# Designed miniproteins, single chains, continued (4): the designs that were tried, part 35

Each design is a single chain, and the fold is of that chain. pLDDT is the mean over its residues in the fold that is shown.

## One batch from the design tools (miniprotein)

Design m13277
Fold by ESMFold2-Fast:
Structure m13277 (fold): chain A 77 residues (1-77)
Amino acid sequence: PLSPRELAVLRTLARAARPLSAAELAEALGQSQSTVSRTLRRLEARGLVARDRRTGLYSLTPAGQEAVRRALEEEAA
């Protein structure tokens, strides 16, 4: 299962509907860029987010979108 911090990052990306930087995610979540960057690295290793090497922006993968959907279904139940 996703940790609350991992889920918060994925939800923020889903709601934005666009790629975000670690700095933008840190601002949105009220967290340090260091904390968000470590969370993003773990999510990228799991295939839930992808980083564009040219821009440094992060986006949800299809697996990341499904993970958010599953977590929201569990909260609604």
Scores: mean pLDDT 82

Design m13278
Fold by ESMFold2-Fast:
Structure m13278 (fold): chain A 63 residues (1-63)
Amino acid sequence: SPLPVAEAIEDFKARNPGHLTVKKGDKLLIIEEISERFWLVHSLNTGKTGLVPKSKIRVIGYA
């Protein structure tokens, strides 16, 4: 199945190893759900992969 494409709706600053810093408007691929609070995402803007809070991103389509 295609991966969900998401957009960051707010800035998020990584505080932990494994977390991904994102800027509002960044485009992300959702790879998997890690927990009730976090998605593992791949940034189409930076090429980096990491955890982002679900509250900071919105699904906009599928790849």
Scores: mean pLDDT 86

Design m13279
Fold by ESMFold2-Fast:
Structure m13279 (fold): chain A 66 residues (1-66)
Amino acid sequence: ALVFYDPKEMSREEAEEGVKKLVEEKKGPGIHLVDNKTIILVPSDNSGTIKVLEEGGWELLGEVEL
């Protein structure tokens, strides 16, 4: 899954720590809250959602296995 975060809401380092928690808790794709801040896990084949998030100012952190 691709990981998106809002760089206005959290740093890249905070997003990296947040996604580690989501992976450890075996969270699936979707919208997640970590310390009241939003991280979005998107299936890599969901090109429509990826485009909307990129155009909306969300930053791609990277890719993770779920």
Scores: mean pLDDT 81

Design m13280
Fold by ESMFold2-Fast:
Structure m13280 (fold): chain A 79 residues (1-79)
Amino acid sequence: SDLLKQLQELEGEIQKLVQQIFEAIEAGDVEKAKELVKELEKVLKQRIEVVREITGDEELVKQLEKEAEETIKYLKEKI
């Protein structure tokens, strides 16, 4: 399925972005960390839309939206 391939690609991008954000935080690069967090937020939203299309599970979608919001909040607090 094209959607499953898209999901795998988005999951890989999320993992890479999270690593890059922590590397930027450790380096004290506040501007880069903020830009990467904005990019992560976009990719997380794209992943949620793909999951919605695959599953049709609105309760799962709401849970993923909440988890994405908490992840972004956590990372912003670390910057």
Scores: mean pLDDT 89

Design m13281
Fold by ESMFold2-Fast:
Structure m13281 (fold): chain A 93 residues (1-93)
Amino acid sequence: SLFEEILKVLKKVIPDHPDLEEIAKKLSEWLENKLPFRDKKGNVLPHSKLKDKEVLKDFVESLVKGVMNVELSEEKLEELTEGLYEVLKKHNL
């Protein structure tokens, strides 16, 4: 269900991206393993920091620009961040 809910959010905001299923699968696996991640300054943050919406927004922007090679408007970035935040909250991630 985590994979399906992430995929649904991605399809709503970036429907024409060719790799959404693969990205949603890898992101779901990464989130379930609760691995640490690196912020924009190169600092290693624990998984629990994704509960901070501002930290999640920076993570999402890095995913979209770095992995997906997509440029989103501020409105679309906020929509994607909010959608993923609700999914993470529902799954206690």
Scores: mean pLDDT 83

Design m13282
Fold by ESMFold2-Fast:
Structure m13282 (fold): chain A 69 residues (1-69)
Amino acid sequence: AEGDREAERAISYFEKYLKNKDKEYLAKGIEEATHAAALGASPELLQRVVELAKKAGVSPSFIARIEAA
């Protein structure tokens, strides 16, 4: 689906942030997740993005925005 590449990038950045706590990766993950949601990435990838964003401590308001697609 359109946005799937952006969702995969968001997943990669959040995983890097969870491993090393470098906030640069958190910022990039949020940016790519926003693009993925806007472009209509597949529900399976968006669900994985949401799971990792929650683990990364991303705000509930941002999570709700991604879930709204």
Scores: mean pLDDT 83

Design m13283
Fold by ESMFold2-Fast:
Order: sequence, then C-alpha cells, then structure tokens
Structure m13283 (fold): chain A 70 residues (1-70)
Amino acid sequence: SSEEELLQRELELFVEQVDELGKRIDELIAQLKAGKISKEELQKKIKEAIEEQGKKLSEKLKELRAEAAS
C-alpha cells in the first residue's frame, strides 16, 4: 500500500540522516585528534551538524509526505 511505502521511505530517511550525522561527528573527532580543531570548536561544530541534519530531515519528510498526498 502507499501508506506502507511512505512509512518505509520515512524509515529509510531516518536511518540515512542518523548515519550521515554519525559520519560527520566521527570526522570532527578525527580533526580534534589530529590537532586541527579545539574542543570548543568541536562542541560548536557538533551542535551545528545536529541542527543542520534536523533541518534536512524536516524538509525531506515534508517533501516526501507532500508527494504521497498527490
């Protein structure tokens, strides 16, 4: 059903966004370990990454739901 297809696509989006955020955080931690950024900059960049991914997820979910309603 279209409802099951929508649910599956929403779940795929959640998994994708969580995986992408995890990769971004891992890269930032690697930069800290390499001495390229400070602990304070790491905290700021992690916060920015969380906010940015949250916005991306919200927009993609809105678009996906609008497509399903068409």
Scores: mean pLDDT 83

Design m13284
Fold by ESMFold2-Fast:
Structure m13284 (fold): chain A 96 residues (1-96)
Amino acid sequence: EAIETYINAALTKASGDKKAILQQAKTDLDAGKKAAEIFRNIGNAVITYRKSLGELSDASEPIVKAQFEEAANAIDNGDPVPGLTRLKNILVYLAS
């Protein structure tokens, strides 16, 4: 399963708050949550984390939120490629 593979790979490299976000995503996977819901939860956690670091401006926040929602909706509608591409990029960020 692509989302599980990406999350598990990122968990091997992540630390601190980034690892906590990924650990929650793994917990959601194990609880049987749908891929789109897991992705929305990761997106919201990343936005909150980046805002706490001053890495995300108030002007950029709604743009980033819209990008996560578009990707999650693509997964829900059976076109996972845009969503999985976005997720892979976010997981690379969380693994760094």
Scores: mean pLDDT 77

Design m13285
Fold by ESMFold2-Fast:
Structure m13285 (fold): chain A 79 residues (1-79)
Amino acid sequence: MLSAEQSAAVAALSPLETAVLRTIGFNPEGLTAAEIAERLGVSQATVSRHLRRLLALGAVEAVRRGRTTLYRVSPATDG
């Protein structure tokens, strides 16, 4: 069941943060901040700011690949 607290957390995301999360969710191998920025038509700095909040919420994870950082949706455990 959806708790009011979980619904409030989702509702607290801006439209752009929701778009970032969905874009990453459609790309399970991960995306760079630059690739997300290109897909959403915004600056990489804007994406990086929203990614910082999504990382703080545990909604996404950052995976370092050499000199590049990929962002992925945090894995949900099946319980």
Scores: mean pLDDT 73

Design m13286
Fold by ESMFold2-Fast:
Structure m13286 (fold): chain A 57 residues (1-57)
Amino acid sequence: MEEELREAGRKAAEALLNGDKETAVQYLREMADLAEKMGRPDLARTLREAAELIESK
């Protein structure tokens, strides 16, 4: 879980740096699901909000 969350975060950041918003949003949503499974609903909410914000741009 922790390792998977870190890898997804790295991929999301890399996609954002490359201007690939679609891929970044996908990984942020995956991170949110992982955070929820880890018992971190606040982090999951923040990640979902970040994905929505990026998608709306």
Scores: mean pLDDT 80

Design m13287
Fold by ESMFold2-Fast:
Structure m13287 (fold): chain A 90 residues (1-90)
Amino acid sequence: AKEALEYLKKALEYLEKAAKLAKDPSYLKKAIEYAKKAIKAVEEGNYEEAIKYARLAQGYAGEAAMLEPSVREYTEEAVKYLEKAIKTLE
């Protein structure tokens, strides 16, 4: 679980960087919300909920990457770390 927490925290860091630079952070704010819920779920030992929230965060981050080319570098890194977290928790 520690490795999954590290991946989720890295994803959150990239999402927050993207949101600060984005012209429309709407999808990024949703991704951040679900990434934070995933982190809390892992810390509570609720791995099923953590996977669910991480997948929701990944979906919103993916939409942001398509809609906001200026921050795609950060959103794509966030998506990669969310995927690593999900695979670690499965």
Scores: mean pLDDT 86

Design m13288
Fold by ESMFold2-Fast:
Structure m13288 (fold): chain A 77 residues (1-77)
Amino acid sequence: SKKEEFINYVKKKLEELRKLAEELGVDPETMQKIIDEFLKKANEIYEKYLNGQISWEEAKKELDKVFEEAKKRLEEA
């Protein structure tokens, strides 16, 4: 389903962000703030995707952008 495809894509990105934060030695509170912001943005993309406002290809592009933003924030932390 659209929901399962979206959730699995986000879950993989969350696993990558958590692993990167651990490897970089980012403190747990800073990591959680960055993850929370990523999830908030991902949820906004999810609503647009489920409501048919954007395609799956468009949703992936938006998710990739917010993922790269979260990665940069972890690297700068």
Scores: mean pLDDT 86

Design m13289
Fold by ESMFold2-Fast:
Structure m13289 (fold): chain A 55 residues (1-55)
Amino acid sequence: SAEAQLAQLEASLRETLRRLGFSEAEIDRAVKQVADSFREQLETGKPGVFVLERA
């Protein structure tokens, strides 16, 4: 599913950025950018977007 693909991508990105010494805030921003790009891809026909916030 698209959600599963995004979750895996986010996990991989977080791991990579932590290795490079980025802060958690910077990692969160990068992950949000990736999620936003993924949602834009899904917006070809204006589908409903997945809300990733539940913090």
Scores: mean pLDDT 70

Design m13290
Fold by ESMFold2-Fast:
Structure m13290 (fold): chain A 80 residues (1-80)
Amino acid sequence: AATVAALKATADRAYKLMEEAVKLFEQGNIEEAKNRLKGAYRLLKGLADVARALGSPVADWFEERAKKAEEYYKEAEKKL
């Protein structure tokens, strides 16, 4: 279904942003890495909200990942 494809695309984008952030940290570009992590957080938070509205137990899983992305970009922000 189109909805399932859209949710998968959103999750794939969030993971891609996390991977890009790792590469940017390796390059010493902490500011841009922070921006990618913040983007991933927003996408994962949106997925958690949709899953929660559907009564799906995966809502907690996406919330956990969103929280970790938030912790990572806040850590990056402290290093700036």
Scores: mean pLDDT 80

Design m13291
Fold by ESMFold2-Fast:
Structure m13291 (fold): chain A 114 residues (1-114)
Amino acid sequence: MTPLNRAALALTAAAALAKSVGDEELYQKAIEVRNKIVEKAKERGEEPIDAQVEDTPLVDLSPETREKIRELIEKAIEAGEKAANSTDPAEQQKYADEALALVREAGRLLDEAR
């Protein structure tokens, strides 16, 4: 899997998490950055991963937990944007891995709150 495809997967997960916390603005931002990454991968002749955001139900979370998850998603989107803007494959890999780690932590917090 290419670094750009790895970043696109992280942003797909970030979008699903944003839907779970009911943040439409954050969802739209994750989709925007994901689409930018997919377009860049296509420009480089890479086959993008056809990853779709599943319909996820809204989770009833405490305001504190929701805010922590939102902050992690925002950081993951920023890491994805850095991956999209980098021309160095090593930097793309670094930021893609950062985005994946952040969405995994957000998912862990969501699961612990269930």
Scores: mean pLDDT 79

Design m13292
Fold by ESMFold2-Fast:
Order: sequence, then C-alpha cells, then structure tokens
Structure m13292 (fold): chain A 59 residues (1-59)
Amino acid sequence: MELYEATKDVFSSTPGFLSFKKGDVLEKLGEDSLGNLLAKNLKTGEIGWVGPSNLKKID
C-alpha cells in the first residue's frame, strides 16, 4: 500500500476533505485530476480528500 505522513495539523471545514494531525499516517486510496489524494487516516479510520503539500511519502 502507498503510505503518507502528515507534516502538519489540518482542520478542514470543507465537505469531503480530511482533518488530521501532524504525524498521522494516511493510506492512499486514489487521486483526482487536480493532484488531491483520496486517503484513509489509519489512526481514525476516516476517509477523505487531502492536499499533497500536507503529506510526505513514507513507503
């Protein structure tokens, strides 16, 4: 699986976008045409869209 680590805390009020904390590990499930990732937060089980600038690849 493709894993990313959150580089900062993000609190989203936008529907469909994921909120997460720095150090959270996210699994990539997909991507859109704008480069956003559809991801699952492995700590919370929440699924949502996340901007790639907030993440670093770890596998």
Scores: mean pLDDT 80

Design m13293
Fold by ESMFold2-Fast:
Structure m13293 (fold): chain A 85 residues (1-85)
Amino acid sequence: MEEEVRRALEESAERLRARAAELEATSPRAAALLREAAEQLLAAEPEAIEAAKKYGTEEVVELIRRATDDALALADRLAAAELAA
């Protein structure tokens, strides 16, 4: 349980940081948003573990993945808006 939650958080943070690196040169604001999201996600490990104990591991892992996808989509929208301005 704890290992699965930790792995999901680590994989999600890695995805956010990888996208941030890609956006750094063209959209530094979007890159900064993704790095902050990765940091906040990793900092939430204790709360995520407690949530998994209450709601189930699969539900919390899915929430982490959805939050990651939402952050990536928001960053891409911000990058596109900056390019269009």
Scores: mean pLDDT 84

Design m13294
Fold by ESMFold2-Fast:
Structure m13294 (fold): chain A 80 residues (1-80)
Amino acid sequence: MRAEELEKKAEEAEAKGDLEKAAELYRQAAVYAFAEKDYDRASEYYTKAGQLYEELGDHLRAKGLYTAARMAKELAEKAK
């Protein structure tokens, strides 16, 4: 499964109000994008997952995801 397929499933879960499932699918999309060395997309997906966990009140998990997003963004900048 490609990161884009997981993004589509995350958007569908978000539209249904299943924010926890949407957050987990965005996190999985970020992992696949990172493995493909698409660090910009990985950063975007980690950020989206973090925002959804903040909405759920899980600030600790959101903080971890924002850290992963920042690390992916730094790798994207070094790849230029």
Scores: mean pLDDT 84

Design m13295
Fold by ESMFold2-Fast:
Structure m13295 (fold): chain A 64 residues (1-64)
Amino acid sequence: SSEELLEEAERLEERARRLREEAERLREEAKRTGDKRLELEAELLEGVAALLEGMAAWLKKKAK
């Protein structure tokens, strides 16, 4: 049902939001320490968040 698709989309968006918050923290730490590994980890989390956001957008379109 449309409600189930919207609920799933909301959960994916919430998960993506948490990943973006974690990525921001890693970028701040990388800037402080100069640790390039943390920068790469942040980029990876941002990529996963973007994928989840794309999936959520697709589900919202299907719910219409």
Scores: mean pLDDT 89

Design m13296
Fold by ESMFold2-Fast:
Structure m13296 (fold): chain A 62 residues (1-62)
Amino acid sequence: MEEIRKKAEEIATLYDVEEEEILEVVKEYLEGKISKDEAAERLAEILGISKATAKAILDYLL
């Protein structure tokens, strides 16, 4: 989680969003509550970007 947290902080700073919002999506994915596609969709909404870009960011965070 420490490495994921550092990456999430970096992304949160770049997109001017709360780190906690990114970490919540990653946590739900890692706990098996949502699929990778659902996680990417939620990140796209949070960051204001395309789902394709959000998938790349999700892969970077993991």
Scores: mean pLDDT 82

Design m13297
Fold by ESMFold2-Fast:
Structure m13297 (fold): chain A 85 residues (1-85)
Amino acid sequence: SEMEKRLLELEEEILKELEPKAKEAYENTKTEEEKREKMRELLIEALERFLERTEDPEVRALLELALRGLREGKPLSAVEEAWAA
């Protein structure tokens, strides 16, 4: 499906952008909690950036749902579950 393809492409772009920043965060943080918090911050920044570039209202709604979940302190798995629904 077109939506499924769009979500996979979006996920790949987000991961590609986050990978170098994730490595830097792991080198600069000492605890699992610090790493988790830094990853949340980086993911929020990436999602906000993708939301700015996205014209598709369905994709925008999914990005907004993910951002809301992350800002409320939900784990990444909850975001993945919401996107699969």
Scores: mean pLDDT 70

Design m13298
Fold by ESMFold2-Fast:
Structure m13298 (fold): chain A 88 residues (1-88)
Amino acid sequence: SSVVLRPKPLLREILESVGEHRETLSLSDILLAIFEYLKKQKLYDPEDSSVWNLSGTLLGEILGKDKVDGSDLEYIKEAILKHSEVVP
């Protein structure tokens, strides 16, 4: 079953920065918006594109780390869920 999420203010600020204004989104749509944010803000590590350099960013506040392994989807999904409300 698809989970529908309502982003909390900090996550919503990231979504709005990439033009995503829907009140509720799937987890997959939120992940796509985060990837667009990473590209727009040039947050991929230049030596290793699997590493996200998040120091001083809103996404770093959400994920709680200055550097994140972008292949750790479980960690990223958990952080998104902590910054969202699950819609029944």
Scores: mean pLDDT 85

Design m13299
Fold by ESMFold2-Fast:
Structure m13299 (fold): chain A 74 residues (1-74)
Amino acid sequence: FSEAQIKDAFSRLDKDGDGTITAAEATSLGDVMRSLGQNPSDGELQRMISLADKDFNGTVDFPEFLAVMQTVMG
């Protein structure tokens, strides 16, 4: 994926337009990945959500989201 596609996916999850996504919105990551033509396993999806939510802030920053997307690329 290009960085532009990852940014577009992030903005779709970021309903508030704050430049961050909430933990609840992060649970939609699987749907976003599938819309991009990917189909991660349940275990991979859970790992991605855990990595994105590791700071326990209730939000996920773009750098965290980018790292998760890079992990899926393997």
Scores: mean pLDDT 68

Design m13300
Fold by ESMFold2-Fast:
Structure m13300 (fold): chain A 94 residues (1-94)
Amino acid sequence: MSEEEIETEILLALTRMARSITLREMSRDPSVSEADRERVRELADRAIDALEAKDYDAAIEALEELAELLRELGYDESASIFEKLAEKVRELKK
């Protein structure tokens, strides 16, 4: 359980960092609407809240929805990062 707690804290920190970088990039991109930035923020916050609550299923769902939205917006590298984070959360459940 202590190992799972450490792994959860690492994933939480990585998710927060990815969120910060992605939103910063989007804030400088005139092709991204305010509504799309808000949707990305809301999905990232849902993933973070779920990880804090150790609700891994909710975290995976939010991370996957976020990655899909980011691909739609052309943020393929950010999407790949959140997809990898979702896979790490799946491994943590086992």
Scores: mean pLDDT 85

Design m13301
Fold by ESMFold2-Fast:
Structure m13301 (fold): chain A 65 residues (1-65)
Amino acid sequence: GMAAEERVREAAERAAEYLKELKEAPPEEVPRLIGRLLRALGEAIEAALEAGDLELLEEALEEEL
């Protein structure tokens, strides 16, 4: 099913958005954005592990990051 692929992609997209914000962020926002980035990456990893296909994570991160 596409559910695991969609979840990995959505989490990777959120991680990419936080990474973009982090590159331009003032120092006061950096801890918050790092926390959100790590959470999004954790969600992507968890979804890929639950699917039993770590290539989904690699593909999503290559497309979004």
Scores: mean pLDDT 79

Design m13302
Fold by ESMFold2-Fast:
Structure m13302 (fold): chain A 107 residues (1-107)
Amino acid sequence: MEELKEKIKEIVQKILDKYSGLPEKTRKAVEKAAEILMKLVESITDPEVLEDIYQGLELAYKQDLTPEQFLRFLVGLARTALDRAPPSQQAELRKAVEELEKILKEL
Protein backbone atom coordinates (compact mmCIF):
# COMPACT_ATOMS: atom_id res chain seq x y z
CA MET A 1 0.00 0.00 0.00
CA GLU A 2 2.52 2.65 1.12
CA GLU A 3 5.03 1.50 -1.57
CA LEU A 4 2.34 1.84 -4.27
CA LYS A 5 1.32 5.32 -3.00
CA GLU A 6 5.01 6.34 -3.10
CA LYS A 7 5.30 5.09 -6.71
CA ILE A 8 2.23 7.16 -7.61
CA LYS A 9 3.85 10.26 -6.04
CA GLU A 10 7.03 9.63 -8.08
CA ILE A 11 5.21 9.25 -11.44
CA VAL A 12 3.07 12.36 -10.75
CA GLN A 13 6.27 14.35 -10.03
CA LYS A 14 7.83 13.11 -13.31
CA ILE A 15 4.74 14.30 -15.22
CA LEU A 16 4.84 17.72 -13.47
CA ASP A 17 8.56 18.03 -14.30
CA LYS A 18 7.66 17.72 -18.03
CA TYR A 19 5.40 20.78 -17.61
CA SER A 20 7.92 22.91 -15.63
CA GLY A 21 8.76 25.10 -18.67
CA LEU A 22 5.11 26.00 -19.43
CA PRO A 23 3.38 29.35 -18.67
CA GLU A 24 2.65 29.93 -14.95
CA LYS A 25 -1.15 29.69 -15.38
CA THR A 26 -0.91 26.23 -17.02
CA ARG A 27 1.75 25.02 -14.57
CA LYS A 28 -0.33 26.10 -11.52
CA ALA A 29 -3.43 24.39 -12.98
CA VAL A 30 -1.65 21.00 -13.41
CA GLU A 31 0.04 21.36 -9.98
CA LYS A 32 -3.37 22.01 -8.36
CA ALA A 33 -4.88 19.00 -10.19
CA ALA A 34 -1.96 16.82 -9.01
CA GLU A 35 -2.55 17.99 -5.39
CA ILE A 36 -6.23 16.95 -5.67
CA LEU A 37 -5.18 13.54 -7.09
CA MET A 38 -2.59 12.96 -4.31
CA LYS A 39 -5.15 13.85 -1.61
CA LEU A 40 -7.52 11.25 -3.14
CA VAL A 41 -4.73 8.64 -3.36
CA GLU A 42 -4.07 9.05 0.40
CA SER A 43 -7.77 8.27 1.12
CA ILE A 44 -7.87 5.12 -1.09
CA THR A 45 -7.43 1.81 0.79
CA ASP A 46 -8.17 -0.61 -2.11
CA PRO A 47 -4.84 -1.92 -3.55
CA GLU A 48 -6.51 -2.77 -6.89
CA VAL A 49 -7.75 0.82 -7.35
CA LEU A 50 -4.26 2.15 -6.45
CA GLU A 51 -2.63 -0.25 -8.95
CA ASP A 52 -5.09 0.90 -11.68
CA ILE A 53 -4.24 4.55 -10.91
CA TYR A 54 -0.48 3.83 -11.02
CA GLN A 55 -0.71 1.93 -14.34
CA GLY A 56 -2.87 4.69 -15.84
CA LEU A 57 -0.38 7.39 -14.78
CA GLU A 58 2.57 5.37 -16.17
CA LEU A 59 0.71 5.12 -19.51
CA ALA A 60 -0.09 8.88 -19.47
CA TYR A 61 3.61 9.63 -18.82
CA LYS A 62 4.70 7.40 -21.75
CA GLN A 63 2.11 8.96 -24.12
CA ASP A 64 3.55 12.50 -23.52
CA LEU A 65 0.12 14.04 -22.91
CA THR A 66 -0.50 17.80 -23.19
CA PRO A 67 -1.63 19.57 -19.96
CA GLU A 68 -5.26 19.56 -21.19
CA GLN A 69 -5.07 15.84 -22.05
CA PHE A 70 -3.50 15.12 -18.64
CA LEU A 71 -6.29 17.02 -16.82
CA ARG A 72 -8.94 15.13 -18.85
CA PHE A 73 -7.16 11.90 -17.87
CA LEU A 74 -7.25 12.89 -14.16
CA VAL A 75 -10.99 13.65 -14.39
CA GLY A 76 -11.47 10.13 -15.81
CA LEU A 77 -9.40 8.57 -12.99
CA ALA A 78 -11.37 10.48 -10.31
CA ARG A 79 -14.71 9.43 -11.89
CA THR A 80 -13.59 5.77 -11.95
CA ALA A 81 -12.51 6.02 -8.29
CA LEU A 82 -15.90 7.57 -7.44
CA ASP A 83 -17.76 4.66 -9.14
CA ARG A 84 -15.74 2.14 -7.07
CA ALA A 85 -15.81 4.09 -3.77
CA PRO A 86 -17.73 3.05 -0.63
CA PRO A 87 -20.62 5.43 0.28
CA SER A 88 -18.52 7.11 3.02
CA GLN A 89 -16.02 8.43 0.41
CA GLN A 90 -18.40 9.29 -2.47
CA ALA A 91 -19.07 12.93 -1.41
CA GLU A 92 -15.33 13.76 -1.20
CA LEU A 93 -14.60 12.05 -4.55
CA ARG A 94 -17.53 13.81 -6.26
CA LYS A 95 -16.19 17.17 -5.02
CA ALA A 96 -12.72 16.28 -6.36
CA VAL A 97 -14.21 15.45 -9.81
CA GLU A 98 -16.00 18.85 -9.80
CA GLU A 99 -12.77 20.69 -8.80
CA LEU A 100 -10.77 18.92 -11.55
CA GLU A 101 -13.46 19.72 -14.17
CA LYS A 102 -13.37 23.39 -13.08
CA ILE A 103 -9.56 23.52 -13.48
CA LEU A 104 -9.87 21.96 -16.97
CA LYS A 105 -12.51 24.54 -18.04
CA GLU A 106 -10.32 27.44 -16.80
CA LEU A 107 -7.36 26.37 -19.03
Scores: mean pLDDT 80

Design m13303
Fold by ESMFold2-Fast:
Structure m13303 (fold): chain A 64 residues (1-64)
Amino acid sequence: MLELEVEITLLLMAGYIAYKQGDYDTAIAYLEEALRLAESNPEAPEEVIEALRERLKEVKEAKA
């Protein structure tokens, strides 16, 4: 189902834009929502979940 992939992609793009602007709190919020959606849906590829976890960790470390 393409709807989940589209939602996750849009959240990743929004998170990336926030990250580029130095708005780490907003970037973290978008990435956490994307990860929540992916983890809540068994149809989500494990590679996507892993990528989301890695991006979220990077942003959190950049904020610290």
Scores: mean pLDDT 78

Design m13304
Fold by ESMFold2-Fast:
Structure m13304 (fold): chain A 73 residues (1-73)
Amino acid sequence: KEEEARELVKKGREALKNGDYKTAAEYFQKAADIYEELAEEYRKQGQTVKADAYRELSDYYRKLAEEAKKKAE
């Protein structure tokens, strides 16, 4: 669900503010996974504009997860 992804993003950002980079990476990765699923669902329905938007969100949060993971090291 879009709501679930947004909640995970909020939790990831809160973890970043608290310096909990490992937890932030996990939340951003979970959000990216949900956005990727939404992109595939909308693409199968022929809604290419929405599919592309969710794919961009998935790519963005996957990048944030990798950056947080690097800071956790």
Scores: mean pLDDT 85

Design m13305
Fold by ESMFold2-Fast:
Parts: sequence; C-alpha cells; structure tokens
Structure m13305 (fold): chain A 76 residues (1-76)
Amino acid sequence: SSFEELLEEIKKLLEEALKYLEEGKFEEAEKKYEEAKKLVEFLLSSAAVPEEVKKEIEKLFEEFEKRKKEILEKLE
C-alpha cells in the first residue's frame, strides 16, 4: 500500500539520521530528519490518513528521539 511505502521511507530516513549522529555528522543527520518530517507533512495533508498510520508515525518519531538522546548523551 502507498501508506506502507511512505512509512518505510520515513523509517529509512530516520535510521540514516541516527547513523549520521553516531558518526558525529550532525548536519547530515539534521537534513535526513527534515526530509522525514517533510514526508510526514505530505502524508498528513491527506484527509484519508488512517489513525493507525498516524500512531505508527508517532511511534517512529518517539523511538527516534529516544535513541537520539542516548547517542548525544554518549558523545557529551
């Protein structure tokens, strides 16, 4: 489904952002995170987005923020 494909793209962008953070490449990580956010905005601009998809997006970003915090705490 188109929603499944978009969720996979969001997940890949967030995973790439985390990898850049682990490498200390903060600008590259921020660009990947912003790409994921823009993709979410395009998806959510559709009135037909199911609540389950919205909840999965929320979980992906919550997990990203948790892992980001852990990585940044280890670097400083």
Scores: mean pLDDT 83

Design m13306
Fold by ESMFold2-Fast:
Structure m13306 (fold): chain A 65 residues (1-65)
Amino acid sequence: SVARETAGLIRIIAIAIEAGLESVRFEGKKITVYAKEDTEKIREGVERIKEIAKELGYELRVVYL
């Protein structure tokens, strides 16, 4: 449902903010997250985002700046 998908995307944004990711972009069924560094905290956040994206049927791309 749209409500479940929206809740999942909100969780992804919250995790990205908590992990210290620079930004998140949504393009159709693709999510791109941007990171300025490769820390354990960022890796853990990306892994959590990946699980939610997979559940929602979204593709995840990670870009290091």
Scores: mean pLDDT 85

Design m13307
Fold by ESMFold2-Fast:
Structure m13307 (fold): chain A 69 residues (1-69)
Amino acid sequence: MSAEEKEYLEKGEEYYAKGKEYFEAGEYEKAREYFEKAAEYFKKAGDYEKALEAEINAGLALIILGVLK
């Protein structure tokens, strides 16, 4: 991976960890925001598997909030 891709992967991991913390705390709106940010950075890093995982968790948070799209 390029140095830039590694930086994006690190940012994705940071936001994913924050999303997970907020999700465990029942702060589903914040969890969704951080999982969406994580997915964006994982896509920039070329890690589409982690990006998909983050998007699924963001979607789950929205479902729990009762906001169906």
Scores: mean pLDDT 83

Design m13308
Fold by ESMFold2-Fast:
Parts: sequence; C-alpha cells; structure tokens
Structure m13308 (fold): chain A 67 residues (1-67)
Amino acid sequence: MKMELERKAREHIRKAREAIRQGDYETAAEHLSKALRYAEEAGNEELVREAERLGQHPGVRAAALAR
C-alpha cells in the first residue's frame, strides 16, 4: 500500500517537472497537488518536501492562486 502511494507521488512529481519545463504551470500545479496528497498518505516526508519545493515555483504559485 505505502510503496504504491510513494510510486504514485513520484510519478506525479515527474509529470509536474515535465509540465514546468513546458511552461504548463496549471498542469504542474494539478500534478503537485496529487503528489502532495499521495506523499502525505504514504507518510514520506521527503516526497512531501519535494512537492512543496516545486510548488514554490513562481509560475506554479500563480497558477494555483488562479484556481
């Protein structure tokens, strides 16, 4: 269970990074929200911090506030 949640969190983090590289900050914010949720459910503090760090990107923050 927890390893599956960690895998999902890592996959959403990867997709968020890809979206950031493409300038698609709305998609990145959506993936980071999902990654954070899965990381918290897994109890993986490192993945939580990684998702939070990426969420502090200026473009991602602006997109998140627009929703």
Scores: mean pLDDT 82

Design m13310
Fold by ESMFold2-Fast:
Structure m13310 (fold): chain A 87 residues (1-87)
Amino acid sequence: MEMSKTAARATGLTIRGIGSLLDGDYEAARESADEIAEIGEELERQGKLEEASELYYLSSKLYEKAGDEEKAKELKEKSERLREKAE
């Protein structure tokens, strides 16, 4: 099932991103955030708005912790928009 594969991939990227932040590797954390956001965009295209919102939120948090406040804000707003539409 695509959901199980997507959840596993997103979880792995989140763990990698957090590990990179703990090591001070902010570039690797941003790369993980980019990949999570791309998975979110794929889910949004499939109409899986709640799942896409969750991934955009996770990506936003990784960008925030990595010091990319502009991308964090953009993804947070996108997450909130999709969450409202999914309700």
Scores: mean pLDDT 80

Design m13311
Fold by ESMFold2-Fast:
Structure m13311 (fold): chain A 78 residues (1-78)
Amino acid sequence: SLAEISQLGQQIAQLLMAGGVPPAEAAAVARQITTAVLAGDGEKALAIADQAVEDFGLSPETAAQLRALVEQAIALAK
């Protein structure tokens, strides 16, 4: 549902902030990901997540958790 995807967006933002991303940028990335998911563009959502890993130098653990949350959001949008 939209509410569950919104909740995953909040979890993505919190994960990014825990990984060292500034709050405003974490919120922007989470919004871009959830917007792509809601548009039915799962490949774009994953590409945005991969770009955030590179741009912010996220750890492999944080990158794996981010991918898992994005995949959950994509599954909920199907």
Scores: mean pLDDT 88

Design m13312
Fold by ESMFold2-Fast:
Structure m13312 (fold): chain A 66 residues (1-66)
Amino acid sequence: MSKEEVRELLEEAERLREEGRYEEAAELINKAFDALGIKGKISAEDLKDPVVFEIAIREVRELIEK
């Protein structure tokens, strides 16, 4: 998976979360985690917490910045 594809997954996950589609958003974030070798997993319940979502996005962004 390319870094551009990972960015797209994060953008779609954010959109899905804004729509209240937490299970689908969690699925996309977990795909990004797997692509980057991040061992953590996020549930739909975790994504209801905006702090957890912000941490997940930040972690992925730091890894894809070269």
Scores: mean pLDDT 80

Design m13313
Fold by ESMFold2-Fast:
Structure m13313 (fold): chain A 73 residues (1-73)
Amino acid sequence: TAKAMEAAQKAVQALREEGRDETAERLALTIATLISQGRVQEAYDLATKVYQLVEEGRIDEADELVERAAAEL
């Protein structure tokens, strides 16, 4: 849905602003895959949690969350 895509764009940009370009690309691909599978709520929740972690300065935890989410696809 539009909300999941908006949350994804915010999370991806936040990661890029922290210099985490590879994690940002991985997040974008993971969210696109979740949406393509109809797992829109999971995509939204993932994007929202990643954005929250980045805003809290918990960048390493954001990286780990993205890695785990990608591995579970």
Scores: mean pLDDT 85

